# Designed miniproteins, single chains, part 74

Each design is a single chain, and the fold is of that chain. pLDDT is the mean over its residues in the fold that is shown.

## One batch from the design tools (miniprotein)

Design m2729
Fold by ESMFold2-Fast:
Structure m2729 (fold): chain A 55 residues (1-55)
Amino acid sequence: GPSAEEIAQGRALAEAARAAVRELARTGDKSPAEAVGRQARALSPAAREAARRLL
């Protein structure tokens, strides 16, 4: 299972992703969502999976 650090990283990514989706819906700016996607690539698979479970 994911470490406490990976769970925390996943939670932060999920929160950033939700904020980016809301911004896209509000303004049409997809740059925050694209940035979140790129940042997710830097995380471990376990941290990314933790984020998916929160979305």
Scores: mean pLDDT 84

Design m2730
Fold by ESMFold2-Fast:
Structure m2730 (fold): chain A 68 residues (1-68)
Amino acid sequence: MTKQATLTTAGLLIAIGALIDSEIKSEEEARRALEEAIKTLEEILKKVEDEEDKKLIEEAIKKLKEKL
């Protein structure tokens, strides 16, 4: 259950990041949304023990940071 919940959350945040990238109104709004998503993923990463889930979250964080 925890693993599935973590994967769902990470997937949702990645999807939100992609949506923001396509629907950007301004640089400031996009930046704030990306910073919030990154912060949320970093908090999830601290709680995750599964190696596969950690890799997925780390990749998500990396991709979001590249957009900043």
Scores: mean pLDDT 68

Design m2731
Fold by ESMFold2-Fast:
Structure m2731 (fold): chain A 89 residues (1-89)
Amino acid sequence: GTKVVEGRNPKTGADAVLRGKTLLLGEHLPIQPGDVLTTSNGQTATVESVTREGHLTKVVLDRELDLEPGDKVYFKGEVIMSVEHVYEM
């Protein structure tokens, strides 16, 4: 099955969904290809591509992240996603 990770940016309230290597953010952030995302549990992933469509930012990562509820994803030291739900489809 495919793991789906759902959360929010606790500072902006924007929704965030990670499915496989694809992170969909409900906000525009100055994320660019080559940037590195880090997690509260010590993982890293490099941004391969960024597509901006309307209100959304679609980020494709070089690897999957193993996240659980309560974990956080950071961009340049700022939290962009706090994980609320993890499920398998």
Scores: mean pLDDT 87

Design m2732
Fold by ESMFold2-Fast:
Structure m2732 (fold): chain A 64 residues (1-64)
Amino acid sequence: AEEAAKKGAEAARAQAAAGGARSGTPAGDLTSEWEGKRGEEAVRKAAEEGKEAPTTAQGVGLVS
């Protein structure tokens, strides 16, 4: 249940990040570009948010 949901969410996010960013298909329509850009940014934000472990290492490590 919870583990399955977590696995699904992480798998979907990882696949979206890899596929969305890597695929980077600039369709001929602005609609596709807007949707892809939104998805990529949402995935990136979610990935960074998922990385919100104890602030200690994350915050200071990034500055370096």
Scores: mean pLDDT 53

Design m2733
Fold by ESMFold2-Fast:
Structure m2733 (fold): chain A 91 residues (1-91)
Amino acid sequence: MEEKRRQLAEELLKKADELSAKVTDPEIAQTIRGLAEEAAEAILRGDKVKSANIATAVGLLYVGAEVEGRTEDAKALKELYNAIIKASEEV
């Protein structure tokens, strides 16, 4: 189980790096990386509640980006949200 959690965390961090590279705003890129790192740590510890809470935070940022018309930011945040939820379900 520890190896599976490590793989899930590594895949999440790789996805976050790919998503942050597509975002032009360095603040949003940093936020994506930071939230992914917190989620990866929660996954490594088997903390489903914390990983779900981090996904919720990303979801709120996604809604804000959509309302403000920040299409590329919203797309990246939505993909991060989905990645965290998927990893959390497999822990």
Scores: mean pLDDT 83

Design m2734
Fold by ESMFold2-Fast:
Structure m2734 (fold): chain A 80 residues (1-80)
Amino acid sequence: GVAEEIKEAILRGDLERLREILEELAGEGLATRVVDAVELAREGKLTDEQLEALREVLEKVVGKEVADAIVEGLRELRAK
């Protein structure tokens, strides 16, 4: 499903695919915010406060399942 594809794109660092999916689902602005969060996660700089703020916006636009997949992917990427 879409949630699984998004999480896989985050974990692979496939920012082009991630942007394509998210621009279609949520628009360019929110897609850019998620891509920026992936870069912060790879650098170990993404905070829990930033993740929760992003989750709240994502849940309203793309729904809980997709929002959870994005946040889980970002948490897992940050832990590497």
Scores: mean pLDDT 86

Design m2735
Fold by ESMFold2-Fast:
Structure m2735 (fold): chain A 60 residues (1-60)
Amino acid sequence: SVEEFIKELKEWIEKSTDPEVKAQLKRLLEDIEKNKDNPLLVNYLKIAAEGLKFVEEKRK
């Protein structure tokens, strides 16, 4: 669900050490929370958030 992903995304933000990644994840969280009624947009925002998390993990 969107609510489950929001919880997961908040955990990613807390664990993020890259300030740019953290800022982008926070922006994506805000966009997801504002657009819960748009499943297509939420899906694209989820993919973007997962991509940012993956890139940060690889740069560690």
Scores: mean pLDDT 82

Design m2736
Fold by ESMFold2-Fast:
Structure m2736 (fold): chain A 61 residues (1-61)
Amino acid sequence: SEAEKIAEETLKKIKEEFPDLPEEELKRIEQSLRKAAETLSPEETRLLGEMEIQELKKKAE
């Protein structure tokens, strides 16, 4: 689905921008995005992905 593609693209982007993320956190985000793609619209999945990235940026400061 479109939402699944957005979730996969977002996860790839997170891996590229935050290579030092603990595996446990990456798995949590992966599961969150997978669940979003399963239950939410493509637009809502994209917004969730954006929020996850913003939270990671905030922690990196």
Scores: mean pLDDT 80

Design m2737
Fold by ESMFold2-Fast:
Formats: structure tokens, C-alpha cells, sequence
Structure m2737 (fold): chain A 65 residues (1-65)
């Protein structure tokens, strides 16, 4: 889970937001209670203009924190 989260962070830093979102989703698949992966997925989705999906993931991150 942490390896996918770290790869997502690196891809996000490079502006590769679709790929970053995919890696955060894989981190969540392996560890569904991974609050930071939900939070960073929300940020990536918001940056992509996918605001409804970003809100869902942001709420999940807050619930898990």
C-alpha cells in the first residue's frame, strides 16, 4: 500500500495526475482505511476537475482520520 502511495506522490509532483490517481486507488485497494491515500486522491481528482469524486474521497479521508 505505501509503495503505491509513494509512487502516486511522485507522479503528482510531476503533474501526472491521472497516473497519480490510479496509484492512490491501488493503495486504497490494498489498504481501504488509508486516510492519506484518500486525501491525496481527493486532491488529485480536484486538480483534474473531477470535483464530485474529489468530495467523496475527501469525506472518506476525514472519516478515517
Amino acid sequence: AEAHYNLGNALGALGRLDEAAAEYREAIRLKPDYAMAHANLAAALSALGRDAEAEVEGREAVRLA
Scores: mean pLDDT 85

Design m2738
Fold by ESMFold2-Fast:
Structure m2738 (fold): chain A 65 residues (1-65)
Amino acid sequence: SKEEKITEIGKRYLDEMRKISDEAFEKIKQAKTVEEKNKIMEEYRKKLDELRATAREQIRKVLEE
């Protein structure tokens, strides 16, 4: 069903968001300078934006079936 597909997309989105957040947190802990931390945060924001855009498109495709 469409609901099952949307639920699966949502679960994958949350799982990937958690992994991205955990990886960024660990990298920030290891970073020694503000510049390194800023670069990690920029990559973090970019990955979240891409993940959100992908999930939104996948949901739209399911709804248009």
Scores: mean pLDDT 86

Design m2739
Fold by ESMFold2-Fast:
Structure m2739 (fold): chain A 74 residues (1-74)
Amino acid sequence: AEEEVLELLSKALDAYRNGDFETALEYLKKAVDLAVENNVSERVKQDIIAALEFLKRAHPEYKEEADELIEKVK
């Protein structure tokens, strides 16, 4: 499960680098859901939160959904 979450984070970063911010958010959403289900390490949770915080600061249009995902993974 942790490896799957890390793969989703990697895919989100790749999508972000390609300018596909909607796809990046979708991968982060899947990473949050999987992280919550599998009680992943605090380090992995912090990596997810950092990615969501970066996305919402760079792209305010995603702020509401990113904030909801941050609360869910905390």
Scores: mean pLDDT 83

Design m2740
Fold by ESMFold2-Fast:
Structure m2740 (fold): chain A 81 residues (1-81)
Amino acid sequence: MEKARELVEKAEEALKNGDFETAIEYLRQAVDELAKSETPDRELLERVMEIAAEVMRKSKDPELQLDAAIVLLHAATLLAS
């Protein structure tokens, strides 16, 4: 769980710096860590979804927007389970 939190914090820092590719990479790693738990941290999943949505909103790169959408969908699926 701590590793997922650290990865989300790194994604937030990358987003703050405008590094959307790095932010998405950290979010993917965070979702993978959260998926290993039977009861993933719901607050961290919500933070992942917020950061992914922010990347989609701020990035003009269609491939990066798609990558962010995939992360958002995966986090939402875990949250619904």
Scores: mean pLDDT 84

Design m2741
Fold by ESMFold2-Fast:
Structure m2741 (fold): chain A 80 residues (1-80)
Amino acid sequence: MFKTIAKVAKILLSLPVGTRVSVGELARKTGLSPSAVSKALRKLEEGGIVEYDKRTRLYVKKELSEKTKKALEAAIKAAE
C-alpha cells in the first residue's frame, strides 16, 4: 500500500496546482488498478494534497504548504 500511495503522490507532485485528474487517468499513468488508485487518493485527500470535486467527479490538486510538500517528498523517497 505505501508504494502505491508513493506512485500516485509522485505524479501529483509533478502536476500544477488546480490540475484535475480522474482515478482512471492515474491508474493508466501508474499501471495500478482503479481500486488501488482510489484508496491512495483517499489517503492523499486526508493529507490535504487533493480534494474530490463531486460535481466533476475529479480530484483537484491543492496548494501544498512547504512543510507538507517536503514531508511528502521524503515519504516518496523512503518508499522507493
Scores: mean pLDDT 78

Design m2742
Fold by ESMFold2-Fast:
Structure m2742 (fold): chain A 60 residues (1-60)
Amino acid sequence: MKVVIEVPPEHRGAVRAVVNRFGGKILEDTPDRLVVEIDEKYLPALRRLAEALGGTVTEL
């Protein structure tokens, strides 16, 4: 599934590392927008990570 991840810029490296560990694909990586494709089974873990970092995950 495709999701938008919104976290503070200093935490984007941590989010990218976790997406890569889940076998996800980074579709867009700009200063304003991070879009990834990930297996739905990892979505709850990714949401918890984003929330812990002061951010959000939105399904596209």
Scores: mean pLDDT 82

Design m2743
Fold by ESMFold2-Fast:
Structure m2743 (fold): chain A 90 residues (1-90)
Amino acid sequence: MIRESAKKSAETLMKLPKEKQKEVFEILKNQIRLLGALVDRPEEAERAIKLVDEAIKYFESEDPEAQKKGFEYFEEALEILHRLRRAALA
């Protein structure tokens, strides 16, 4: 379920204009920071934020292969976010 949700989120992001993609990245990083603090897993949160920052760098490229790599980093970050969210709800 989590992996499928991450893939669908990445596919949705691909359909958004660049300005909206940047807004999504900032919201995502803020959610990761808050959840990491809430569940006392700051190292996992930091790893996910670094993955988002790497994804942003690749998405700024016009190269389709670079953009594909960006979405792989983004999906990994979303998987960590979903794990942190589940821990917060437990």
Scores: mean pLDDT 76

Design m2744
Fold by ESMFold2-Fast:
Structure m2744 (fold): chain A 60 residues (1-60)
Amino acid sequence: GKDLDEASELIERIARKKARGETPSQEEIDRLKEASKKAFKEILDEAFKRYQELLKEKEK
């Protein structure tokens, strides 16, 4: 989803900075933490929905 895409872009940006010998700012790190939390929450919610669907199918 969009939150996962945002987290991925932030990771790439930070990786590029480190490759150039630059240190990411605390603000960039905090933004990555928040984006990662949102992405993980959405992934867990979708996984739980799929798990419930699979349980219903496994009943048969």
Scores: mean pLDDT 76

Design m2745
Fold by ESMFold2-Fast:
Structure m2745 (fold): chain A 55 residues (1-55)
Amino acid sequence: SHTERLEEQYRKVQELLREKGPSVSDEEIAKEAGISVQTAARLKRLLLREEAERA
């Protein structure tokens, strides 16, 4: 389903940020997660914002 796909993409981007750090490029995230660069950029921004709010 569409929601399952979004959750899977979110988890993949989160894992990549954990492994490579926040300086990883949107293009690299897109290639590794199999998503568009635009989607990678949005998910990266969302995850970094959520982490900042948690701290």
Scores: mean pLDDT 78

Design m2746
Fold by ESMFold2-Fast:
Structure m2746 (fold): chain A 59 residues (1-59)
Amino acid sequence: PSISEIKKVLEERGIKASDTEVQVLYLMAKHGFNDSVLEALAKRLGVSVSEVREILERL
């Protein structure tokens, strides 16, 4: 996935994310993640863990 693809998916879902949060999603999609990282990002984005999983599966 690209940074541009991540930004587009977030915009389509109405999710506001900082450049740092977009970078974290990119690294998670490239290198994998654990439940702790997933939960932390979901909290930062103000969404459910399931929503973050759906975003990552689409990337």
Scores: mean pLDDT 83

Design m2747
Fold by ESMFold2-Fast:
Structure m2747 (fold): chain A 57 residues (1-57)
Amino acid sequence: GDLYKRLLMKEGGLSEEEVEEIARLAREGRLDEAARLISKKAGLPYESALTVARLLS
């Protein structure tokens, strides 16, 4: 699996389903939506969440 998906689950407290939805949004180029979801669920600042979303795409 993707290292960043694992980190979001273990450190961010996200479910596998939430991480897969985020990865799907990122692959579709919906980086802003993916970043907002990471920020809300993992408690990351938006700029940090956007960086993670870009790495998932």
Scores: mean pLDDT 79

Design m2748
Fold by ESMFold2-Fast:
Parts: C-alpha cells; sequence; structure tokens
Structure m2748 (fold): chain A 89 residues (1-89)
C-alpha cells in the first residue's frame, strides 16, 4: 500500500468515525479513529502528526459525550488526510 493509499484509507476511517459519532456509537467511533491514526502513521507523511492529533482530540470529545464536536474533529482529520493524499499525485 502506497503512502497515498494509506492516507486515503485514513480519510475513509476518519469520515466513518465522524458518522459513528453523530449516531452516538462510541465504540465504533473510537475504533475507527484508532484505525485512522494507525493508517496515517504508517503513511510516513509530514501531515500524519496533525491528522493523529485531530483524531485523538475527536476521541476525547467522544469520551466526554460531545459527539458533534467529535464529528467536526474527525471531518477535519479526513479532509487533511485526503488533501495530503492528493498532493502525492
Amino acid sequence: MSPAELLRAAAEAARAAAEAAREGNEIRALTLALVGMSLADLSGHPEAPEIRKLLREGMRAVLEGNYEKAAELFERAARLAREAAERLE
């Protein structure tokens, strides 16, 4: 899997985490955020630390019961990961 493919997969995981957060599905949101963090890290991209930070902050929002804030943070992570993948074209 290329760095661009890993970043696209991270973006998909982050988007799915945002959807799960809006549904109030804490376990699914946390699991998908962890998957997104791992995929971003494996990409080795310079943006990976920021993507991971957004996903971690989103996970914290989930644990605090702030699902809307979690969804916003996960969407930001997804956007950043997608934009990073596109720059590798």
Scores: mean pLDDT 89

Design m2749
Fold by ESMFold2-Fast:
Structure m2749 (fold): chain A 61 residues (1-61)
Amino acid sequence: MEELEKLLEKTKEAVEAGDELTAAVYVLALAAYVAAARSAGDEELEEKARKYLEEAVEAYN
């Protein structure tokens, strides 16, 4: 789960730096994590990844 926290942290850092492309890449990485967790049947990981994705999208927007 530390990986999700790091991706959110990096998204916020990129937004603060004005690096919109890098921020978008990290948001996409979180979205990929949600898709991967769903495919693996890991409901707990999917739920947590989705929560971090929502926070990242809010920070990016």
Scores: mean pLDDT 80

Design m2750
Fold by ESMFold2-Fast:
Structure m2750 (fold): chain A 68 residues (1-68)
Amino acid sequence: AAAISALLSAAIAAALAGDTATAIALLSDAITLAKADLATINALNAAIAAINAGDTAAAIATLSAILA
């Protein structure tokens, strides 16, 4: 959905800027909007885990794959 894509794009921008808190908040909003899409929810949780681990490259790769 367009709303999820906008949140993911904003989360990538926040992660690239080093704003971990904003990136996680935007991804949490995206999870709420994903509803019954378990594959998207699992990928978003993996991206949050990567951000929390400091692996920005893995997080961006995961989010970019969702947007493709």
Scores: mean pLDDT 78

Design m2751
Fold by ESMFold2-Fast:
Structure m2751 (fold): chain A 57 residues (1-57)
Amino acid sequence: SEDNKLLNRAIGLRLRAIGLRFDAENLPLSEEERRELLEEAERLEREARELFSKVPK
């Protein structure tokens, strides 16, 4: 169903964002590289929230 596809996509985006935050905290990155990872994580988190809002509970 379409709702299942949206849910799966939202979950996937959340997992990816978690991975990016983990990398930002644990990898030996420059301040700029760390900022880019965190900005991408925030973008994915916003997209996931929008998708979750479209799935009826």
Scores: mean pLDDT 85

Design m2752
Fold by ESMFold2-Fast:
Structure m2752 (fold): chain A 68 residues (1-68)
Amino acid sequence: SDLEKLEAILEKLKEIAPEDKDLLDKLLEAFKNKDYEEARKILEELLEKYKDNKEVLELLKEIDLILS
């Protein structure tokens, strides 16, 4: 399921970027609540923050595909 895929990606992101754990948890809650506008807003903030971090960026792009 998309939820299981999202949870797996977020677990990896929390290991690489633990400082953004709360923001990643907020993205997951928005997705569970079907608040896709809030989920996309958080994703856009993370994409801009990590634009120079290739490893994080590739994982965030996987989330973008789930939210598409």
Scores: mean pLDDT 88

Design m2754
Fold by ESMFold2-Fast:
Structure m2754 (fold): chain A 91 residues (1-91)
Amino acid sequence: KEEELKKKALEYIEKALDALSRGDVDTAIENLKKALEYFSKVKGSEENINLIKSAIDEAERAKASTDPFDAEVERAVAILTLSVIIVTEKR
């Protein structure tokens, strides 16, 4: 059961990364919230939960930014944060 929950969480992170790469911040935030829901059910996921929360905050700052450059920087930071999870968890 935990393996399935972790797999689902990682699938949602991949969807969020794809959305962010396309500039679709709203879709990215929705997928990150789903990933957070699944990881919250998996023991030992505190580090991944913190990274997802950081990525949500970064994506929300990208959405709220009135300067296109600041929005792009926050979006790039969110992508980098999520990439850490993929690199450490995927095999």
Scores: mean pLDDT 85

Design m2755
Fold by ESMFold2-Fast:
Structure m2755 (fold): chain A 73 residues (1-73)
Amino acid sequence: LSEEERKKIGEEAAEAGLALVEEALASEDPQRARLLLVGARVWAAEAKNLGNDEGAERVLEAVREAEAALEAR
């Protein structure tokens, strides 16, 4: 991967993670929501591996907020 391609994929990875967090918060199934948040953490790790530390932190912050919201249900 070129540096430019790596940056693009890293940002796409962060976007994918955030989309899974949004889906988890919209889910009425606690098991599904939990699995979606696991997927979001995987995307955060991929974003970080691709050099997108900022995107990875955004996803992890969203996951932490989502976990708190789901626990309150």
Scores: mean pLDDT 83

Design m2756
Fold by ESMFold2-Fast:
Structure m2756 (fold): chain A 74 residues (1-74)
Amino acid sequence: SMKEEEVNKLIKEAMERLEEIGKKYGMEREAAIRAAGLAVRMIGLYLDGASLEEIRKFAEEFIEEFEKKAEEKA
């Protein structure tokens, strides 16, 4: 379905963004673990009937929170 394709694209993009933050702050392992967790949560939201907008917003907030924490620990 179109929604499933868009969700898969959002997950891939979000995971790539977390990996780049991990490289930037020397937190590649934590970023990889967080990326896997984000993917699972985004899939859960999709299965619970969340909109693409809600899933995208969740991913953006998750990524922003991780980057702020990475900056504080660097």
Scores: mean pLDDT 87

Design m2757
Fold by ESMFold2-Fast:
Structure m2757 (fold): chain A 79 residues (1-79)
Amino acid sequence: SMEEARAYFEKGLELYAQGKYEEAAEYFEKALSLMPEDDPLVPLVQMNLAVALHQLGKKEEAREAGERSFAANERLRAA
C-alpha cells in the first residue's frame, strides 16, 4: 500500500540518520518496490538510496540509483 511505502521510506530516513546505511538502503528499496513509477516521491527515495549506497562504498549502485532518480524527475516534469 502507499501507506506502507511511506512508512518504509520514513524508517529508511531514521536508519540513515543513525548511520545504519545498509539497513537504510534496504528500507528505501522496500519503499520503491511498493511505489508506482509515477509517484512524485520516487526521485526523492532513489536519491536517498544513492546517498546511502555511496556511504557504503557501493559506487556503481549509487550511480545507478542517482540516474534512476534523475530519470524519474525528468518523467514527472515532462508529464
Scores: mean pLDDT 87

Design m2758
Fold by ESMFold2-Fast:
Structure m2758 (fold): chain A 78 residues (1-78)
Amino acid sequence: NAMRERIEREIEGFALGVKAALPYADELLKENPDFDALGFIARVAAEASRIALETDSEEEMRKQVEEFVKKLYEEAKK
């Protein structure tokens, strides 16, 4: 069932994205208590879901998610 496999992969990516985003969101909240931490986490999670569908290895998925969250963090910090 290709649709079920796709959804399960997207959920894996989403969960990884949330986990990857949490420490960065916490740091941004320490600098600015009014920061939209939920929006930041949601954006990373959504992108991680897409990355999961585009990658065949967990290692490559984790690498691309980490690169994305660092990029978004630097943009948010400015």
Scores: mean pLDDT 86

Design m2759
Fold by ESMFold2-Fast:
Structure m2759 (fold): chain A 75 residues (1-75)
Amino acid sequence: EREELLKEMEERAERSEERNKEESEKLKKEYEEKAKKSKDEKEKEEYRLKASAYELMPEISEGLRRMSLSAAKIA
């Protein structure tokens, strides 16, 4: 049944997004802490860039999920 399949897909996507968001927040904080503790400006900048990447990752993932679900609902 299509409705049941779509609900299952949404639940799986939501669980993946929630875990990805929590993981990204944890990694962001970890790299921010490493950046603060680093005495090398190059290492500090690398850690800051990694923290920024993990900050943006949940938003990008949510956008892709919305697009995929919209395509599945139309199909």
Scores: mean pLDDT 70

Design m2760
Fold by ESMFold2-Fast:
Structure m2760 (fold): chain A 98 residues (1-98)
Amino acid sequence: MDLSPEDVAAARAELDAALAAGSSGATIHALRAALARLAGEDPEIAAEYVRRAADELGLSEAEKEALAEEMKAAKTLEEIQAFLERFMDLAYAAARAA
C-alpha cells in the first residue's frame, strides 16, 4: 500500500474538521473507516465503521454489507477516496429525502 504519513495526517484533519462542524454520524463513521484503512488497521475495524455509517442512513442489510466489503477490499488511497465520495453522495441524497 503506497500510503504515506501525510495521507494519514490529511485523513485525520478531515475527520477533526467534520467533528468540529457537527457533521452527521454517518459522515463521521465513514471518515473513521477511511482513517482506519489508511492507518493500516485491521480491515474489519473499517468495515464495522462502514456498517455504523450505513445504519445512520437507514440502508438495508444487503447495502450495508456490500459497502463494508467494498471498504475492506480498498487497498489504495484512490479507492478509499472514491468510496468516501460515493458514500457522501448517498448521505446527501438521504438528507435531501428526509
Scores: mean pLDDT 77

Design m2761
Fold by ESMFold2-Fast:
Structure m2761 (fold): chain A 58 residues (1-58)
Amino acid sequence: NVARARALLARAEEALAAGDAETAGRYSVGPISLASRAGDEALAERGRELGRRAAEVA
C-alpha cells in the first residue's frame, strides 16, 4: 500500500543520507512495486531514482 511504500522510502532516504548505500538500495525496491500497483507513479519514480543513487554510491 502507499503508506507502506512511503515508510520504506523514508527509511531508504535516511540510510542513503547516512552513507549506507546497501540498506538504501534494499529499502528502495519494495516501494516501487507497491507505488506502481497503487497508481502512484511519482512515488514509484522516487523509488527508482533512490535505487539508482544507491547503486552509484555502492
Scores: mean pLDDT 79

Design m2762
Fold by ESMFold2-Fast:
Structure m2762 (fold): chain A 55 residues (1-55)
Amino acid sequence: SPSVEEILKESLKDKTPEDIEKLYEEVLASTNFSPEEKALLEKLKEHYIKLVEEA
């Protein structure tokens, strides 16, 4: 199965910044993550928000 980071990258690349934040919140609320995985998700969220805002 794909990693959480791959799923997020795939799902978020066509989203708005607000959609990215909403998905991040829902993913964190519904899934058991380690602190390191949560930090990775936070970095991915920031990365995609920045990319979407630029494009």
Scores: mean pLDDT 71

Design m2763
Fold by ESMFold2-Fast:
Structure m2763 (fold): chain A 64 residues (1-64)
Amino acid sequence: KPTEEEVERTLRVLARAYREGLISPEGVKKAIETLIKLGADPETVLRVARRVSPELAKAAEEVI
């Protein structure tokens, strides 16, 4: 089960990759979906995404 710290670390990497054009919006959504499938708490993912970036928050809201 991913911890909140592991979720935040993963989401920060995704936010950076998205900002740098290395990953598509659909790719971000798939990564978040995978994180939840690995046992990450959806509420924690959403809360952390809102803290990390607006783009990740939107992606998480569409997946959750």
Scores: mean pLDDT 83

Design m2764
Fold by ESMFold2-Fast:
Structure m2764 (fold): chain A 87 residues (1-87)
Amino acid sequence: SELERKKRRLEKELLLFEKEVNYAIDTNQQQFERIAEELGLDVEELKKLSKEEQRNKILQAYYDRMLAETDDPELKAAIKELYEKLK
């Protein structure tokens, strides 16, 4: 039950981040740039891409960071499953 609760919280966090990224790309370029910089992405290179490619690169970087910061192998598996559904 504890692991199930952690997985549900993780899914909610990832879903909220996806929603935030979509809003930023479509509505708020300053927020988009801040998110990209926080994830260590090159903002100027991202600006050369389509909005869809910008979204995908930001989400990929976020999932990769979440995976790197997670020590629990079952939570890592859950993150990978959510990333697969993004594609």
Scores: mean pLDDT 80

Design m2765
Fold by ESMFold2-Fast:
Structure m2765 (fold): chain A 99 residues (1-99)
Amino acid sequence: EEEVLDAEVDITLAIIALTLSIKDAKNGDFEGAVEGAEIALRLLERIKERYGRTPHLDAAIEAVRKALEAAKNGDFETAIKYLEEARDHLVAWADEVRA
């Protein structure tokens, strides 16, 4: 329905933001990587407010927060790992919504 469609769009935008953040970090654009991760976190918090808590959503939010903490410490290898973990949780949740 309309709420489910809006959630799918917001989830897709968060996945795109995480994918771009990962690409920026791998290319040495650490400022772009942090900006992308902060955009993803904002989108995920908005999804949580609109649609409630799910295990995959909570795991994705926590992974992005850990990625931002690692990035602030200059550990972009760990940041990339957590960004990829967050993206994987969102892909799994999107598959559940479509099932």
Scores: mean pLDDT 82

Design m2766
Fold by ESMFold2-Fast:
Structure m2766 (fold): chain A 90 residues (1-90)
Amino acid sequence: AEEALKHLEKALEYLKEAKEKAEDPSDLEKAIKALEKAIEALKAGDFETAIKYAREALGYAGRAALEEPKVREDTEEAVKHAEKAIEALE
């Protein structure tokens, strides 16, 4: 759980960095909200809900990466960390 939490927190940092660079932050804002819910669920011990929201965040982050080259590097790093968190919880 602690390893997964660190990965979700790192993913959140990268998404916030991407948002600061984004011309259209809409998908990144949705990804950030989903990751915040995943972190809350994980801290509550609800691993199923944490995985659900982490996967939702991956969907929005993936869309943002396709739409803007400027945010792609930070968004891809966020995706990698969220995937590691999901793997640690499964």
Scores: mean pLDDT 83

